# Designs tried in a protein design run: designed miniproteins, single chains. Part 75

Each design is a single chain, and the fold is of that chain. pLDDT is the mean over its residues in the fold that is shown.

## One batch from the design tools (miniprotein)

Design m2503
Fold by ESMFold2-Fast:
Structure m2503 (fold): chain A 138 residues (1-138)
Amino acid sequence: LTPLEQRLLQAALNGDLEEVKKLLEEGADVNAADNMGTTPLHLAARAGHLEIVKVLIENGADVNAADILGLTPLHLAALAGHLEIVKELLKVPGIDVNAADILGNTPLHWARKAGHEEIVAELEKVPGLDLNAKDING
């Protein structure tokens, strides 16, 4: 991971939209991943930075990137309760709405466990969503 890409990860986490734009213009890899598989899109989705999520997607971010725990940006947005980011990710063609983490939890599982009813409702509108997905606890 280059110093430029390390700065991109930090800017995405911190919500520094102008720094994200600048670093992408300077040639930072939008899909740069750290040793945990964490990408800028994972960090922006987790932190609730909607405009950064949009910029990263516009620059070719892989919305299906999985970290070492199998978590995608959609898992992190659903867990954190970021409804508008969930909606933005669901607009991307080819998104895997049924991606399972290392424990078998999908984004729908995390939204349900966290009590984010609006995100549950949004995910349930997606054609092909697995409504019967269950973790080892039921």
Scores: mean pLDDT 87

Design m2504
Fold by ESMFold2-Fast:
Structure m2504 (fold): chain A 75 residues (1-75)
Amino acid sequence: SHMQELVQRFLDIVRELEREMARLPPEKQAEYRKKLSELVYKFDEAVANQDYSAMEEILKELEKLVEEARRDVEA
């Protein structure tokens, strides 16, 4: 279903972010973990409310966070 596809995409992007975070110093890992936990909370609320538009916006925000982490790894 569409819901299952969005949930699976969220999990895949989280795994990607975690791989990038593993390459950062501890203080940067803490910053990204905080941002990730906020997105997890928002995504769980969107799922509970069956708010597909909110889920899609959160996925975009999570993708941007992965890009930011990749830039920090290369800095």
Scores: mean pLDDT 89

Design m2505
Fold by ESMFold2-Fast:
Structure m2505 (fold): chain A 85 residues (1-85)
Amino acid sequence: TLEKVEEILKGGNPVGLEAARALLEAGDELGALALAEAVRLLDKVDKERAEELGRRALALAEAGRIDEALDLAVKALIEGLRLSR
């Protein structure tokens, strides 16, 4: 699963990768993949926003607020999909 996260991000967002890794270590594989894809999609339209998503998700994961990090990742993924038409 970490290899899939790394493939999605392709080194384009180091903070997003660290946040996704933190979610994987907490046992949330689905949240990690959702975050990686959200960051990838947002980076295509707004790099600053993708970096901010990574920072916020990492802060939540590091604080042990995994449910909030997952909620953030899912909402960001839905938004990224809408913007990436």
Scores: mean pLDDT 79

Design m2506
Fold by ESMFold2-Fast:
Structure m2506 (fold): chain A 60 residues (1-60)
Amino acid sequence: GPRLYRALHDFEARTPEELSFRRGEVLELLEEPDELWWRVRSLTTGREGLVPREYVEEIR
């Protein structure tokens, strides 16, 4: 099944590749390109982008 994460903090994208999100938003993990930045899709908006791993926690 999908790997779901919850945003711990608000995040504001600084590049077009990054995804802005708000605390409590649910994000689906798509790819783990490195240890610090992951590609996710927002379940709220359907938008995709890179997010900092430290800002999210696994829902299970």
Scores: mean pLDDT 85

Design m2507
Fold by ESMFold2-Fast:
Structure m2507 (fold): chain A 67 residues (1-67)
Amino acid sequence: MAALKKAIGERLRARREGLGLTQRQLATAAGLSVRTVSNYESGRILPSDEQLARLAAALGVPVSALR
């Protein structure tokens, strides 16, 4: 669980940074709070499949790129 949370968080951050987006911009695009995005990127919270799909859509990548 902890390793998966961390891996997903690192992939989220890498994709977001690759697009030049702030956590606030990604949060707005995905319909989430900045705190939620920060918690996912830090590996503190595991996103649900629905939330992961929203993040993937906002980043323009398939969900498999974040898993």
Scores: mean pLDDT 82

Design m2508
Fold by ESMFold2-Fast:
Structure m2508 (fold): chain A 69 residues (1-69)
Amino acid sequence: MKLTPEQIAELKAIGDKDGDGTLSKEELREAFEKMGIKLTDEQVDEIIAKADKDGDGTLNYEELLEYLT
């Protein structure tokens, strides 16, 4: 999925919220909802599976940005 620079900036802001730089399934869903995109649980799972490079079941915002850019 291709994101706009504004949507990428929102993802960075959300990913930095707790200072750990990681996104759970709920946080990823919330991030996309703030961008006006409604994801199903299946779509969230697919994004995590494809963008999760370290295999820990979570995404950091940098991994997500690499996947989406």
Scores: mean pLDDT 68

Design m2509
Fold by ESMFold2-Fast:
Structure m2509 (fold): chain A 126 residues (1-126)
Amino acid sequence: GKELFRAALEGDVEKVKELIEKGADVNATNKYGFTPLHFLALSPFSEEKKKVIELLLEKGADINATDKFGWTPLTVAEWRARGRFADQKPLVEYLKSLGAKKPEKPIRMTPEEFATVFSKEILDIL
């Protein structure tokens, strides 16, 4: 459900725990194949988000999940880090330390298309 995407985006550790205990699927996808880890990578990295990542991975989340456009959570974090969001560099390094990888196939989405899709999907989960 959308609630887990929102909790992951916000870094809400207690809400993520509550939703998982109630049977939320840590590998749930939206219509574009975005997982909770994709949504987490869209907002600034924090200690709370590190705890959310650890909790999701403990419960079987796929750190290398690919969306319909070939983007992984690492790809999302790297895209954000390249722009004015240099605050995502710690998230990129942390994900790499956990074994996160870029997709083997070329990404099928432009940065402009990605920004448009994620802006709409963030609004949909809020």
Scores: mean pLDDT 78

Design m2510
Fold by ESMFold2-Fast:
Structure m2510 (fold): chain A 57 residues (1-57)
Amino acid sequence: MKIDVAAVAKATGLSQGTVERVAKAYLAGMSQRDIAEQLGLSVGTVSRTIREIEKET
């Protein structure tokens, strides 16, 4: 899966590093809740980030 990390970061207001961590966890099959817990983000932030990743893929 090719992900435009810079575009997702700009759309979500997250750093590129945070987007890369979310993308890696999502591609590994982690749930939104598990990703939120691992990265210290809200489930809403993770959900938005995943939605933007899906648009860029």
Scores: mean pLDDT 78

Design m2511
Fold by ESMFold2-Fast:
Structure m2511 (fold): chain A 60 residues (1-60)
Amino acid sequence: MEKEAVAVEDFEARTEKELSFKKGDKLLILEEVDSVSVLAKNLKTGETGLVHKVYIEILE
């Protein structure tokens, strides 16, 4: 089941695998990778990448 999340802090990707986002951006969680990381799509930019869960709030 796809879940939405909102970024609680700004983050700039340091690698091609990571997703860049700004505080308040809405993200769509595509896959849970591990206990600390998800694969997500930034709904503002359309980009996909890895996101650390500490930078986002997962919405139900």
Scores: mean pLDDT 81

Design m2512
Fold by ESMFold2-Fast:
Structure m2512 (fold): chain A 79 residues (1-79)
Amino acid sequence: KKEEIKEKFKEFDLDGDGVISYQELLAFLIDPSKGSSPSQEEIEEIFKLADKDGDGVIDFEEFEELVNSEKGEFLRKVL
């Protein structure tokens, strides 16, 4: 599962800079074809919980923690 998380992190990291932006996370998680997809507001709340530095990006360690957290339930469903 950690390797799956690493693979998905790289899919979000379109620039290859080692971090995920809020817009990259939105683009992945908002899928209108999936009824269980979180809303933009829910994704924003989840992002704020993961972004401990407040710099507007999530690094791999923060992303892995988020996916494995209770608040990361939606991420686990789409991974």
Scores: mean pLDDT 68

Design m2513
Fold by ESMFold2-Fast:
Order: structure tokens, then sequence, then C-alpha cells
Structure m2513 (fold): chain A 88 residues (1-88)
């Protein structure tokens, strides 16, 4: 299914651009559980360790959701499993 995230990737959007809350397309794809979009963003050089304004990385969001396939993809892409939030 084509989502707005698929359209952003297809349009050549800056894969590491952050919104007002510091969320990247990778954070959003992980939050939606969209495995195909997560994989496509990582292949395009998305920063796997990007932090939003609260210090959450895509891996933190995947762990909160409990999506094991996305967690393993992020770890394979070099996600820092020891990253602390900026608010601690």
Amino acid sequence: MRTPLHDDIAAGADVNAQNENGYTLLHEAVGLGDLEVVEALLKRGADVNAQNTNGYTPLHIAELIGDKEIIELLKKAGADTKAKTKNQ
C-alpha cells in the first residue's frame, strides 16, 4: 500500500530532514510499523541514530512498539542499543 511516507521517498525528499519535533521519516515509518518503508529509508542512508527533540531514536520507538522485525533491521543498520535520551 502506498502511504505518504512512500511518496516522500519517491519524490527524493531529504531522508534525514526533521520536523518541528525532530522526527525524521525513519522515526515515522518505525512508528507506523511499516517494514518496507523502514528498509527503503535505511538503504537510502537514513541516520539510524537520529534523535527527536525528546532524544528518542528510531530504535527507542521500535522497542516501545515491540516490533521485533524493525528492531532487528535497525540493529543490523548500526543502531546504538546503549543510546540514552537527551532528557536524562
Scores: mean pLDDT 72

Design m2514
Fold by ESMFold2-Fast:
Order: sequence, then structure tokens, then C-alpha cells
Structure m2514 (fold): chain A 99 residues (1-99)
Amino acid sequence: SELDRLLLLAAMQGDLDRVRELLAQGADVNAKGTSEEVSSFLIGATPLHLAAYQGHLEIVRLLLAAGADVNAKNKLGLTPLDLAEMQGHEEIAALLRAA
């Protein structure tokens, strides 16, 4: 849906308030990107993948509180934890391991 697409973009951009608004409007916390608007390796990525990759710690916390699937895999079989570790986001990686 358009709400789901906007949620993916907001999570990628680090717009915490917009993520909160879109979730309140019924956007799917586990929406999967299919758009070329994200890098091809992020196809099938959820908002949690995008926030973890970009290092948006507070958005990661919000998405986890909203019921995000920590074990979701993108088209390459990568989890949000894999992306956080790849980018060196140690606090996000620790949070995802604890979830």
C-alpha cells in the first residue's frame, strides 16, 4: 500500500515522527520493499532492515515495540541484524540480538 511504501521511506530516512504517524495510520510494520527506490540488495527489506542498515537506533526501538519481525529476511537472505553488523552499528546489533 501507499502507507507501507511511505513507512519504508521514513524508516530509511530516519524520520522518527513520520514512522510513528504511519504506524498509527495502520501501515504494516513488516511491509516488504519491492521498489527500485531502495538499493537492489534491499529488495524484500522491511522497515526494520532499513532502519538497522542506516543506523537509526530510535526507529529500530519503535519498530520492535510495534511488533517488527527481527528474523525477516530480504531477497538476499539477510536479517536486520546482518545489515546492522555489516554497517558497524554496534548498539543496534546488540538490541536486535536481545530481541
Scores: mean pLDDT 86

Design m2515
Fold by ESMFold2-Fast:
Structure m2515 (fold): chain A 64 residues (1-64)
Amino acid sequence: MEGDTVRALKDFEAQGPGMLSLKKGEELKVLDDRHPEYWIVELVRDGVTQIGLVPKKYIEKIPD
């Protein structure tokens, strides 16, 4: 599945099951953007692929 690449605007700690924690500047692949507040994203950290929900207000689309 091909999605847009987005970047974390700030650090975020997961607040529930199925959410991912973010660090400012991490790049993520959007898998599902249909929810109004949370997007399903794919994050690769230290070679481990993680999939979960992040608040869309804490991420931005990379402009280029």
Scores: mean pLDDT 77

Design m2516
Fold by ESMFold2-Fast:
Structure m2516 (fold): chain A 160 residues (1-160)
Amino acid sequence: APKVTIILAADDPEFRERANLLVETIRRELEAAGAEVTVWDLSKPVDVDKVAKDIKDADAIVLIDDEENNSISQLLADFFRQIDGKKNGLTKDYLKGKVVAVAGFGRSTDYAAGFLEQLAESQGATVAAVTVINTSTASDEEIIEKARELARKLVEALTA
């Protein structure tokens, strides 16, 4: 079965329920397609070496970020700084040869999603999907639809 690691970087209480809806919808659709899914919530204490191992062992990575001040979240920025700077068993280009999907969410979501897409492409990943969700305006139905589309595109890229 293809292995998928989802990295969730969301700490805003206003977005938490909607972030969880997005993650659980993606996870459910991927598992229904026969993928083995691991979710890492960076708002909780995590073992960075274990997250790094799950990234290394994955066929695909889903990066989900809550945009802060026209930038990626501090949680995700701190995580990348740790993963890039430590002996964690990853190479410099830890996304190389992987399928990547990106979801940016928050009140202004365009910057974070674009940054993560460029990061993945710069490391030699195949970007299968980029999704932008404005959590102040998007309905639950819109979040579910975008989550399903992201998961579908990721599965298609993994089975190509």
Scores: mean pLDDT 82

Design m2517
Fold by ESMFold2-Fast:
Structure m2517 (fold): chain A 72 residues (1-72)
Amino acid sequence: MNKVDEDGRTELHKAAENGDLEKVKELLEQGADPTAVDKDGRSALDVAFINGHEEIAKLLREYLEKKRKEEE
């Protein structure tokens, strides 16, 4: 399920890097893990912030808060 590439990046990381909001939504709807980190310890949220994709960062933060609540 949490498929990663050679750099430890998920499809969610790549969508966040590319500013592809629709792909980010699609991946999250399919159960992509927003807490997954790449080889540099960065989540998709971190990647979105670094690349200035505010709407994607907002969406990822919302899903992270939801997951935190469920893991209580």
Scores: mean pLDDT 76

Design m2518
Fold by ESMFold2-Fast:
Structure m2518 (fold): chain A 79 residues (1-79)
Amino acid sequence: MEVPTISEIIELVREGKLEEALEALELLKKAIEEKSEKLGYTTEEEKKMLELIDKAIEALKKGDKEKAIEYLEKLKEVA
């Protein structure tokens, strides 16, 4: 399965496709975790990305589109 870009996830949220956005964020999170596992450590940037992904997922589960987009824009800046 192709890992979606952060910009694509933001567009899914804007279109109200919250379930698809959640699936995309879970895939992105898994990709970062798998990369970290292969390296044997997690970088500080990757830790910040994972924190922002978790916050975006929580916002989407609550249906808070505005808050989710805020976290995703921050994620885009650190990625």
Scores: mean pLDDT 79

Design m2519
Fold by ESMFold2-Fast:
Structure m2519 (fold): chain A 99 residues (1-99)
Amino acid sequence: DELDKKLLEAAREGKVEEVEELLKKGANVNAANESGATPLHLAALEGHLEVVKLLLETPGVDVNATNTSGKTALDAAKVGGHEEIIELLKNTPGFDPNA
């Protein structure tokens, strides 16, 4: 629970090394905050490309996860205007454009 909260914060802040350490300690890559936003949503919204890459390489990541408003990490990247992250998400194995 505490590890999951730290992972969400580190992903939002773009702290790549902390994200990697927390995932190695067993933090849930699909952890959700009160709005249902995952680390992938937060990193994508803020434009933290290296964190997005690390999360997408993590086993069990749900690239299609929706927050409480039905929005995906792709939607978050579009809101933030992060074109490289948009293309990365679209080319990720398991990505569903109709999710």
Scores: mean pLDDT 87

Design m2520
Fold by ESMFold2-Fast:
Structure m2520 (fold): chain A 65 residues (1-65)
Amino acid sequence: MSVSLARAVEDYEAKAPDELSLKKGELVEVTEVGADGRALATSLATGKTGWVPGSVLETLSDREV
């Protein structure tokens, strides 16, 4: 699957065990994007994986950064 590097543009608090809490500026790897606009992300700081709203992420190019 395609993996994208992204950063959190705002804080997000997980509401369920399958969601990921993020702090603004945190780097994540996005492995999946759901049809509902959520992204499956892994925090590079904590190594935890979970779903977050795509609107809280800014995609970065792995070849640019």
Scores: mean pLDDT 76

Design m2521
Fold by ESMFold2-Fast:
Formats: C-alpha cells, structure tokens, sequence
Structure m2521 (fold): chain A 73 residues (1-73)
C-alpha cells in the first residue's frame, strides 16, 4: 500500500510529467524534510513507481509511464 505522502509525491510528479523533480524540489513543494522525501522516493523506486535520473532527479517509473502513454505506436 502507498502512504499518503507517497501518493502526494506521485501526484506531484504526474503534474510535472514528463519533467523530473529533485528530492529538494519535492520536499519544498510538499512542506516536508528532504530526508523524509528521499526515504519515500527510495521505496517508490524499489516498487518501480519512480525512476532516478543521472542528474539525481526523479520521474514517474516505467510502469506508470506505460499506463499514461499506453496508446503509443
């Protein structure tokens, strides 16, 4: 099950898709500590719901991207 904070993180990433957000930017937007956000982002990454880029930014994971863009060629 997703926690309420994990749901808010996913909703925030959805609103900024296809662009990624850093843990700091997510923390500032949600009014929580960067350490708290980073912990939940790690759990979401383990579930395949978010992906970390080379720049340390987080985007929606492949499973959610596939759900959003399923009508692709």
Amino acid sequence: MLTPLEQRILDLLLSHYPFGLSAREIAEALGVSQATVSRHLRRLEQKGLVARSEDGRYTLGPELVQALVRERR
Scores: mean pLDDT 77

Design m2522
Fold by ESMFold2-Fast:
Structure m2522 (fold): chain A 76 residues (1-76)
Amino acid sequence: KSEEEVWEALFKTFDKDGDGVISLEEFREFLLSIQPNRPLSDEEIEALFKKIDKDGDGKISFEEFKEFFKELFLGE
């Protein structure tokens, strides 16, 4: 599979409503699903969301999502 297809599949996991953007609520639900034994506080989730939301529009675009995960995987 191409790298783009992998990012699209991951984005769809976050984008539960299928609107093409990730809301703070969708992001929170995902984080809780991957760390159920140590859920982040609302303040921690909001701080992380704001780091990803480079444009400050209150939503994570597909491009912002890809850049965030590339940083996690590539250490950049």
Scores: mean pLDDT 70

Design m2523
Fold by ESMFold2-Fast:
Structure m2523 (fold): chain A 110 residues (1-110)
Amino acid sequence: DYSDLHAAAYGGDLETVQALLKKGADVNAKDSNGRTPLHLAAEAGQLEVVELLLKAGADVNAKDNNGRTPLHLAAEAGQDEVVDLLLKAGADPDAKDNEGLTAKDLLAKR
């Protein structure tokens, strides 16, 4: 289910993300689409929130219900700085979504 942590991550509310994690919010919680807070922060280009979630133990290679990782969503959204950060954090650029597309394929469409 969509949580306060998902909303804060998408909105770039770094202070609220920090406060929720300190209160024991699950950094890897999945919404109804299978998306983690890291998926939403990556899609929205929230660079500082992405860094905080990764430091808090977010799964960089978590897959949503479409087989998409945070790297797929950042690439499709054109969030180049987030793409670079996720790759440095160990994101798999060769992971395929349910359509057989990698993040590299999504970047190449631009």
Scores: mean pLDDT 87

Design m2524
Fold by ESMFold2-Fast:
Structure m2524 (fold): chain A 69 residues (1-69)
Amino acid sequence: AEPAPTSPLEVRILELLRERGPLTAAEIARALGVSQSTVSRHLRRLVAEGAVERRRPAGSRRTLYALAP
């Protein structure tokens, strides 16, 4: 099977993205009550594993994260 989330935080991130759509690392951190640096580390792993994709909309300085198709 493809890599699965190994931590409760990664599971919460995936559930949040499923429910609320594309979010910044800061928005995820606020929703989950954790530091943005912690969320960013887990998001980098999830992107590397293909579970999450990074989006940077034109004209935006913010990076959004969404569930991979």
Scores: mean pLDDT 76

Design m2525
Fold by ESMFold2-Fast:
Structure m2525 (fold): chain A 118 residues (1-118)
Amino acid sequence: NLGEKLLEAARKGDLEKVKELLAKGADVNAADENGLTPLHYAVGLTINGTEEQKKKGLEIAKLLLENGADVNAADTVSGRTPLHLAAMSGDKEMIELLLKYGADENAKDSNGYTPKDL
């Protein structure tokens, strides 16, 4: 399953594998059992990650968004969007990237928190 491989590549920060899988027609909006998308995993690399992991996460997120990733996809466990995750990391470059692609600053997670509340 190309979608499962794309989720794994994004989770690992494997930029070259993400490029290969998108070129093969992998669904950019593939979701795992928790509703996490490749974009959620790319943003996750900026949460407590090294500078190298943060850089890879930003590059992968940009590539996914350029390929039509849903910037406002919410996971099924916490209702969190990629912008909620980016707000937790405080990564300004990731926050600015997501906002550029139309991320909803007023989206509420399952506890009623917006990204600004995190």
Scores: mean pLDDT 88

Design m2526
Fold by ESMFold2-Fast:
Structure m2526 (fold): chain A 81 residues (1-81)
Amino acid sequence: AQEEQLRQLATNFTKAEIATLGRAFRLLDKDNNGYISAAKLREVMTSLGEKLTDEQVQEMADIDGDGQVNYEEFLRVMTSM
């Protein structure tokens, strides 16, 4: 059940924090296709004081060959789970 997956995520983070990350992802996903570019993820991480290469983003986020990051990978990277 989707509620059980949300319950597991809520163990380390509040529902408000997860909702905030979801809103941030929607703002970054201008095409509403469920993905953001690895370059955009790198920009967000850099704004948080992290200096990452595209290769490091790919290794952390496990993105596809087109350099795109989906919502679940975005949450994983941003929450350092």
Scores: mean pLDDT 61

Design m2527
Fold by ESMFold2-Fast:
Structure m2527 (fold): chain A 96 residues (1-96)
Amino acid sequence: SAEQQALNEQLLEAARAGDGIMVSGLLLLGADVNAKDADGYTPLHLAAEVGDEQTVKLLLSTPGVDINAKDNEGRTALDLARENGHEKVVAILEEA
């Protein structure tokens, strides 16, 4: 639905901005935890790329999260965390 698309787009924007409070609220409203942007980035990809440990943990605790989702270049959230040197996020994702 148009409402679902708007929630999913807002979730991706919030994750990209590092706004964990907004991410939490949008997930509670029924945003798709596995929504993808134009590059194939999920909220987990975006949180991992920016090194947002708390949002990564929140997303990993969300039912139905695809921890191994690949972007349009075949990269996982773990790959992005490694490429960006976010050692704490790497550890969190490896334990997931």
Scores: mean pLDDT 90

Design m2528
Fold by ESMFold2-Fast:
Structure m2528 (fold): chain A 87 residues (1-87)
Amino acid sequence: DSAERRALERARRLMELDISLEELTALFEALEADPEASRLMEEIWAAFKEKWEKLLKENPNLGKETVEKLLAEAYRAAREALARLRA
């Protein structure tokens, strides 16, 4: 399985408990570890990562609602990359 699928499964499990900012970082790193997925979403990936890093710097006490929005954006990017790989 690809890093995308592992990241998505991990995120789903973490959402049932309580997702942390460091776990979001691990999800982003897992997506980057998949060379095919990383290539397809390279530009989108860079934008998401930069946006998230900026939010962390400006908001060290990031709320759950913001975390969920960032996770949804990561899911969307991963799904788009996966669809292109399978097309």
Scores: mean pLDDT 53

Design m2529
Fold by ESMFold2-Fast:
Structure m2529 (fold): chain A 117 residues (1-117)
Amino acid sequence: PPPPLTAEDVRRAIAAGVDVNLQGVGGETLLHHAAAEGASAETVRTLLEAGADVNAADDDGYTALHLAARAGHAEVVRTLLEAGADPTAKDNEGRTPLDLAREAGHDEVAALIEEAS
């Protein structure tokens, strides 16, 4: 897998005219990639400050919060929830980020999502 996006990578992409909400293959945005790969909280905040849609869903109905929760990236989950990520959003199989965290056994992430719900 590629290395996680850095805040500097995001700033350079925006300066080059990249649309932060551009959906690529599978409907994924830069925020989806950052969340799935466990990018730093600074990278996630940089994307959100640049106008990334915190609740954007990919073609499978996954939001960034779903992907971070499934992967167990607690600081990314906290950053997304602080930015107004919907903890009740359902993927195409009817699963919430909390469901994915529990299925994966990520107890810390599950607790963060439950507190925000």
Scores: mean pLDDT 87

Design m2530
Fold by ESMFold2-Fast:
Formats: C-alpha cells, sequence, structure tokens
Structure m2530 (fold): chain A 118 residues (1-118)
C-alpha cells in the first residue's frame, strides 16, 4: 500500500522516500486509523524534532502541498488540522507555509479551539 508507505516516510522525515512515493502515485491524502495524513506527520516533525528534523518536516510539507495535499484535513482523535499542530509547535515557517496554501485559521477542533488558541 503506497499510502501506508507515504505515511511512514512522512513520519520518519524521509524526504527522498516521500519524493519517490509521490512519483509512484501514492495518495497524497492517505490517512491512518486516527485520520492523520502525511501532512500531519510532516508538521509533527516540527513539534519535538531536532533542527534537522524540523527542516525535513518543512520540506516534506512543501512537497505534499505541491502534490495536492488537503491542507484542511482534520484528524479523527481531536479534529485537528495541520495548522492546529503548527501553532502548537510555534514553527512560524510551517505556519506561514500552511496559510499560503489556504489553511483555515478559523477551523475548530473537537474542543472548540482554533489553531491560534493552541
Amino acid sequence: DLGKKLLEAARKGDVEEVKKLLEEGADVNAADENGLTPLHYAVGLTINGTEEQKEKGLEIARLLLENGADVNAADNTNGRTALHLAYASGNEEMIKLLLEHGADENAKDKYGYTPKDL
């Protein structure tokens, strides 16, 4: 399953594998059991990662968005979008990237929080 491989590559910060899988036709909007997409995992690298992992997460997010990733996809656990996670991480470059691609700053999670509330 190319989608499952793309989710794993994004989670690991494997930029070259992400590029290869997208070229092979992997579903850019693949979701796991929790509704987490490759874009959610790319932002996740910027939350608890090293500077290198944060850079990899940003590069992967750009690749995913350029390949038609749904910037407003929400996970099943909290109803959170990539923008919710980016504000929680405080990564200004990731926030800017998501907003440039049409991320909804007014999206509410299951608790009624917008991205800026995190």
Scores: mean pLDDT 89

Design m2531
Fold by ESMFold2-Fast:
Structure m2531 (fold): chain A 92 residues (1-92)
Amino acid sequence: NENGETPLHIAARNGNVAEVWNLIQNGADLNAKDKNGNTPLHLAYANKSKSKDAKLTVELLKHYGEILGLMDLNAKDKDGNTPEDLKKKNGF
């Protein structure tokens, strides 16, 4: 979209577990960065709704990212924050 977000960014932001799973299975780029340098994992941790679905979305992204060896867990957004920094800031 206009923010440089992929479908996986949008699904991760919304805590849409089913869509995140579907996109990963269809080869979505787990390391894609939006205009702010956010990966889908950054947006999952930035979700203000700490619902079960939001937490499960984070778990799913980390699980597949780590197993496939494809996820850069140290990627920094425009503010210099990694996904783990956003996890701490947002109380996950």
Scores: mean pLDDT 74

Design m2532
Fold by ESMFold2-Fast:
Structure m2532 (fold): chain A 77 residues (1-77)
Amino acid sequence: AVEQAKENLKKALEAAKKGDFDTARDYLAQAVRYLSEAGALTPEILEEAVKAFGALSKGDYEEAIKHIERVLELLDA
């Protein structure tokens, strides 16, 4: 479940880097679902995910990438 979340987060990063916000949002949503199912959706990870969704909705892909990368970092700790 956590590894599946990481895979979806990496796909969200790739989509965001290409400016494909709809695809990035979908992969981010799937990653959050996997994290929730794994019991790994901590308040810190949830906060970063919410910020990433907000950035994607504004078309701020650089901000979105930063927050998605932070989620990946928190999962590796």
Scores: mean pLDDT 84

Design m2533
Fold by ESMFold2-Fast:
Structure m2533 (fold): chain A 64 residues (1-64)
Amino acid sequence: GPEVKQLQEDLIALGYPAGSVDGIFGDNTRYAVALFQSDHGLSVDGIAGPETLAALKQALAAKA
């Protein structure tokens, strides 16, 4: 869906290999989420929950 496409675009913009921006939460997207979580001191579960989405927003703001 559109939310997964946005997640994939955000991960790629931060340098994480989320795969294709296809809106499908597959293994590549889960792996990219897990890498982001590891780098940012979050629980590494590969799930884009509220804490992970908040950290992504903060990382994108810091890049801008």
Scores: mean pLDDT 80

Design m2534
Fold by ESMFold2-Fast:
Structure m2534 (fold): chain A 121 residues (1-121)
Amino acid sequence: APGADVNAKDANGNTPLHKAAAAGDVEKVKELLAKPDADVNAQDNFGNTPLHLAAAAGHLEVVRVLLESEKGKDVDVNAQDTVFGNTPLHLASFAGHEEIVEVLLKHGADPNAKDKLGNTP
């Protein structure tokens, strides 16, 4: 069978890029980003982007590929989830992923962004 559509969402709103980012599959992320129609800012049913999932899971190389690729300029580094208002920087900071925090800040992540409880990263 042909592969799934590059932006097809499953029952949870996850695209192939969400799944590759959450899994830390660097080569699959690169493959998907090479497709012109790949939506780097797609949000799942919780408002999470692929960058949220990679940052939360500690997948440093996936975070770098997402931000440093040709499509990286189009990545919303300050996207907020719909549940708690967390940015990728909040999730990386809460998980203690210091190198991901540094990469996100270098690419314009807002260290003063507030979640729904008023917490900064």
Scores: mean pLDDT 86

Design m2535
Fold by ESMFold2-Fast:
Structure m2535 (fold): chain A 63 residues (1-63)
Amino acid sequence: MAGDLARVVKDYEAKSENELSLKKGEEVRILADLGPHYWVAQNLKTGETGIVPAEALEVVGSV
């Protein structure tokens, strides 16, 4: 897949069904950029997809 890989740098709890909960140290794939504050990401361990705050992620791969 051509999406960037990112590491979760802080915990985040989903507030709606469209959001993805994150735990520090997890890895996600960035699927879409929704703007300066939010991305769509897939958790690589669970396969779950949802909206996440960009501030909770650090991009570690860009290919």
Scores: mean pLDDT 77

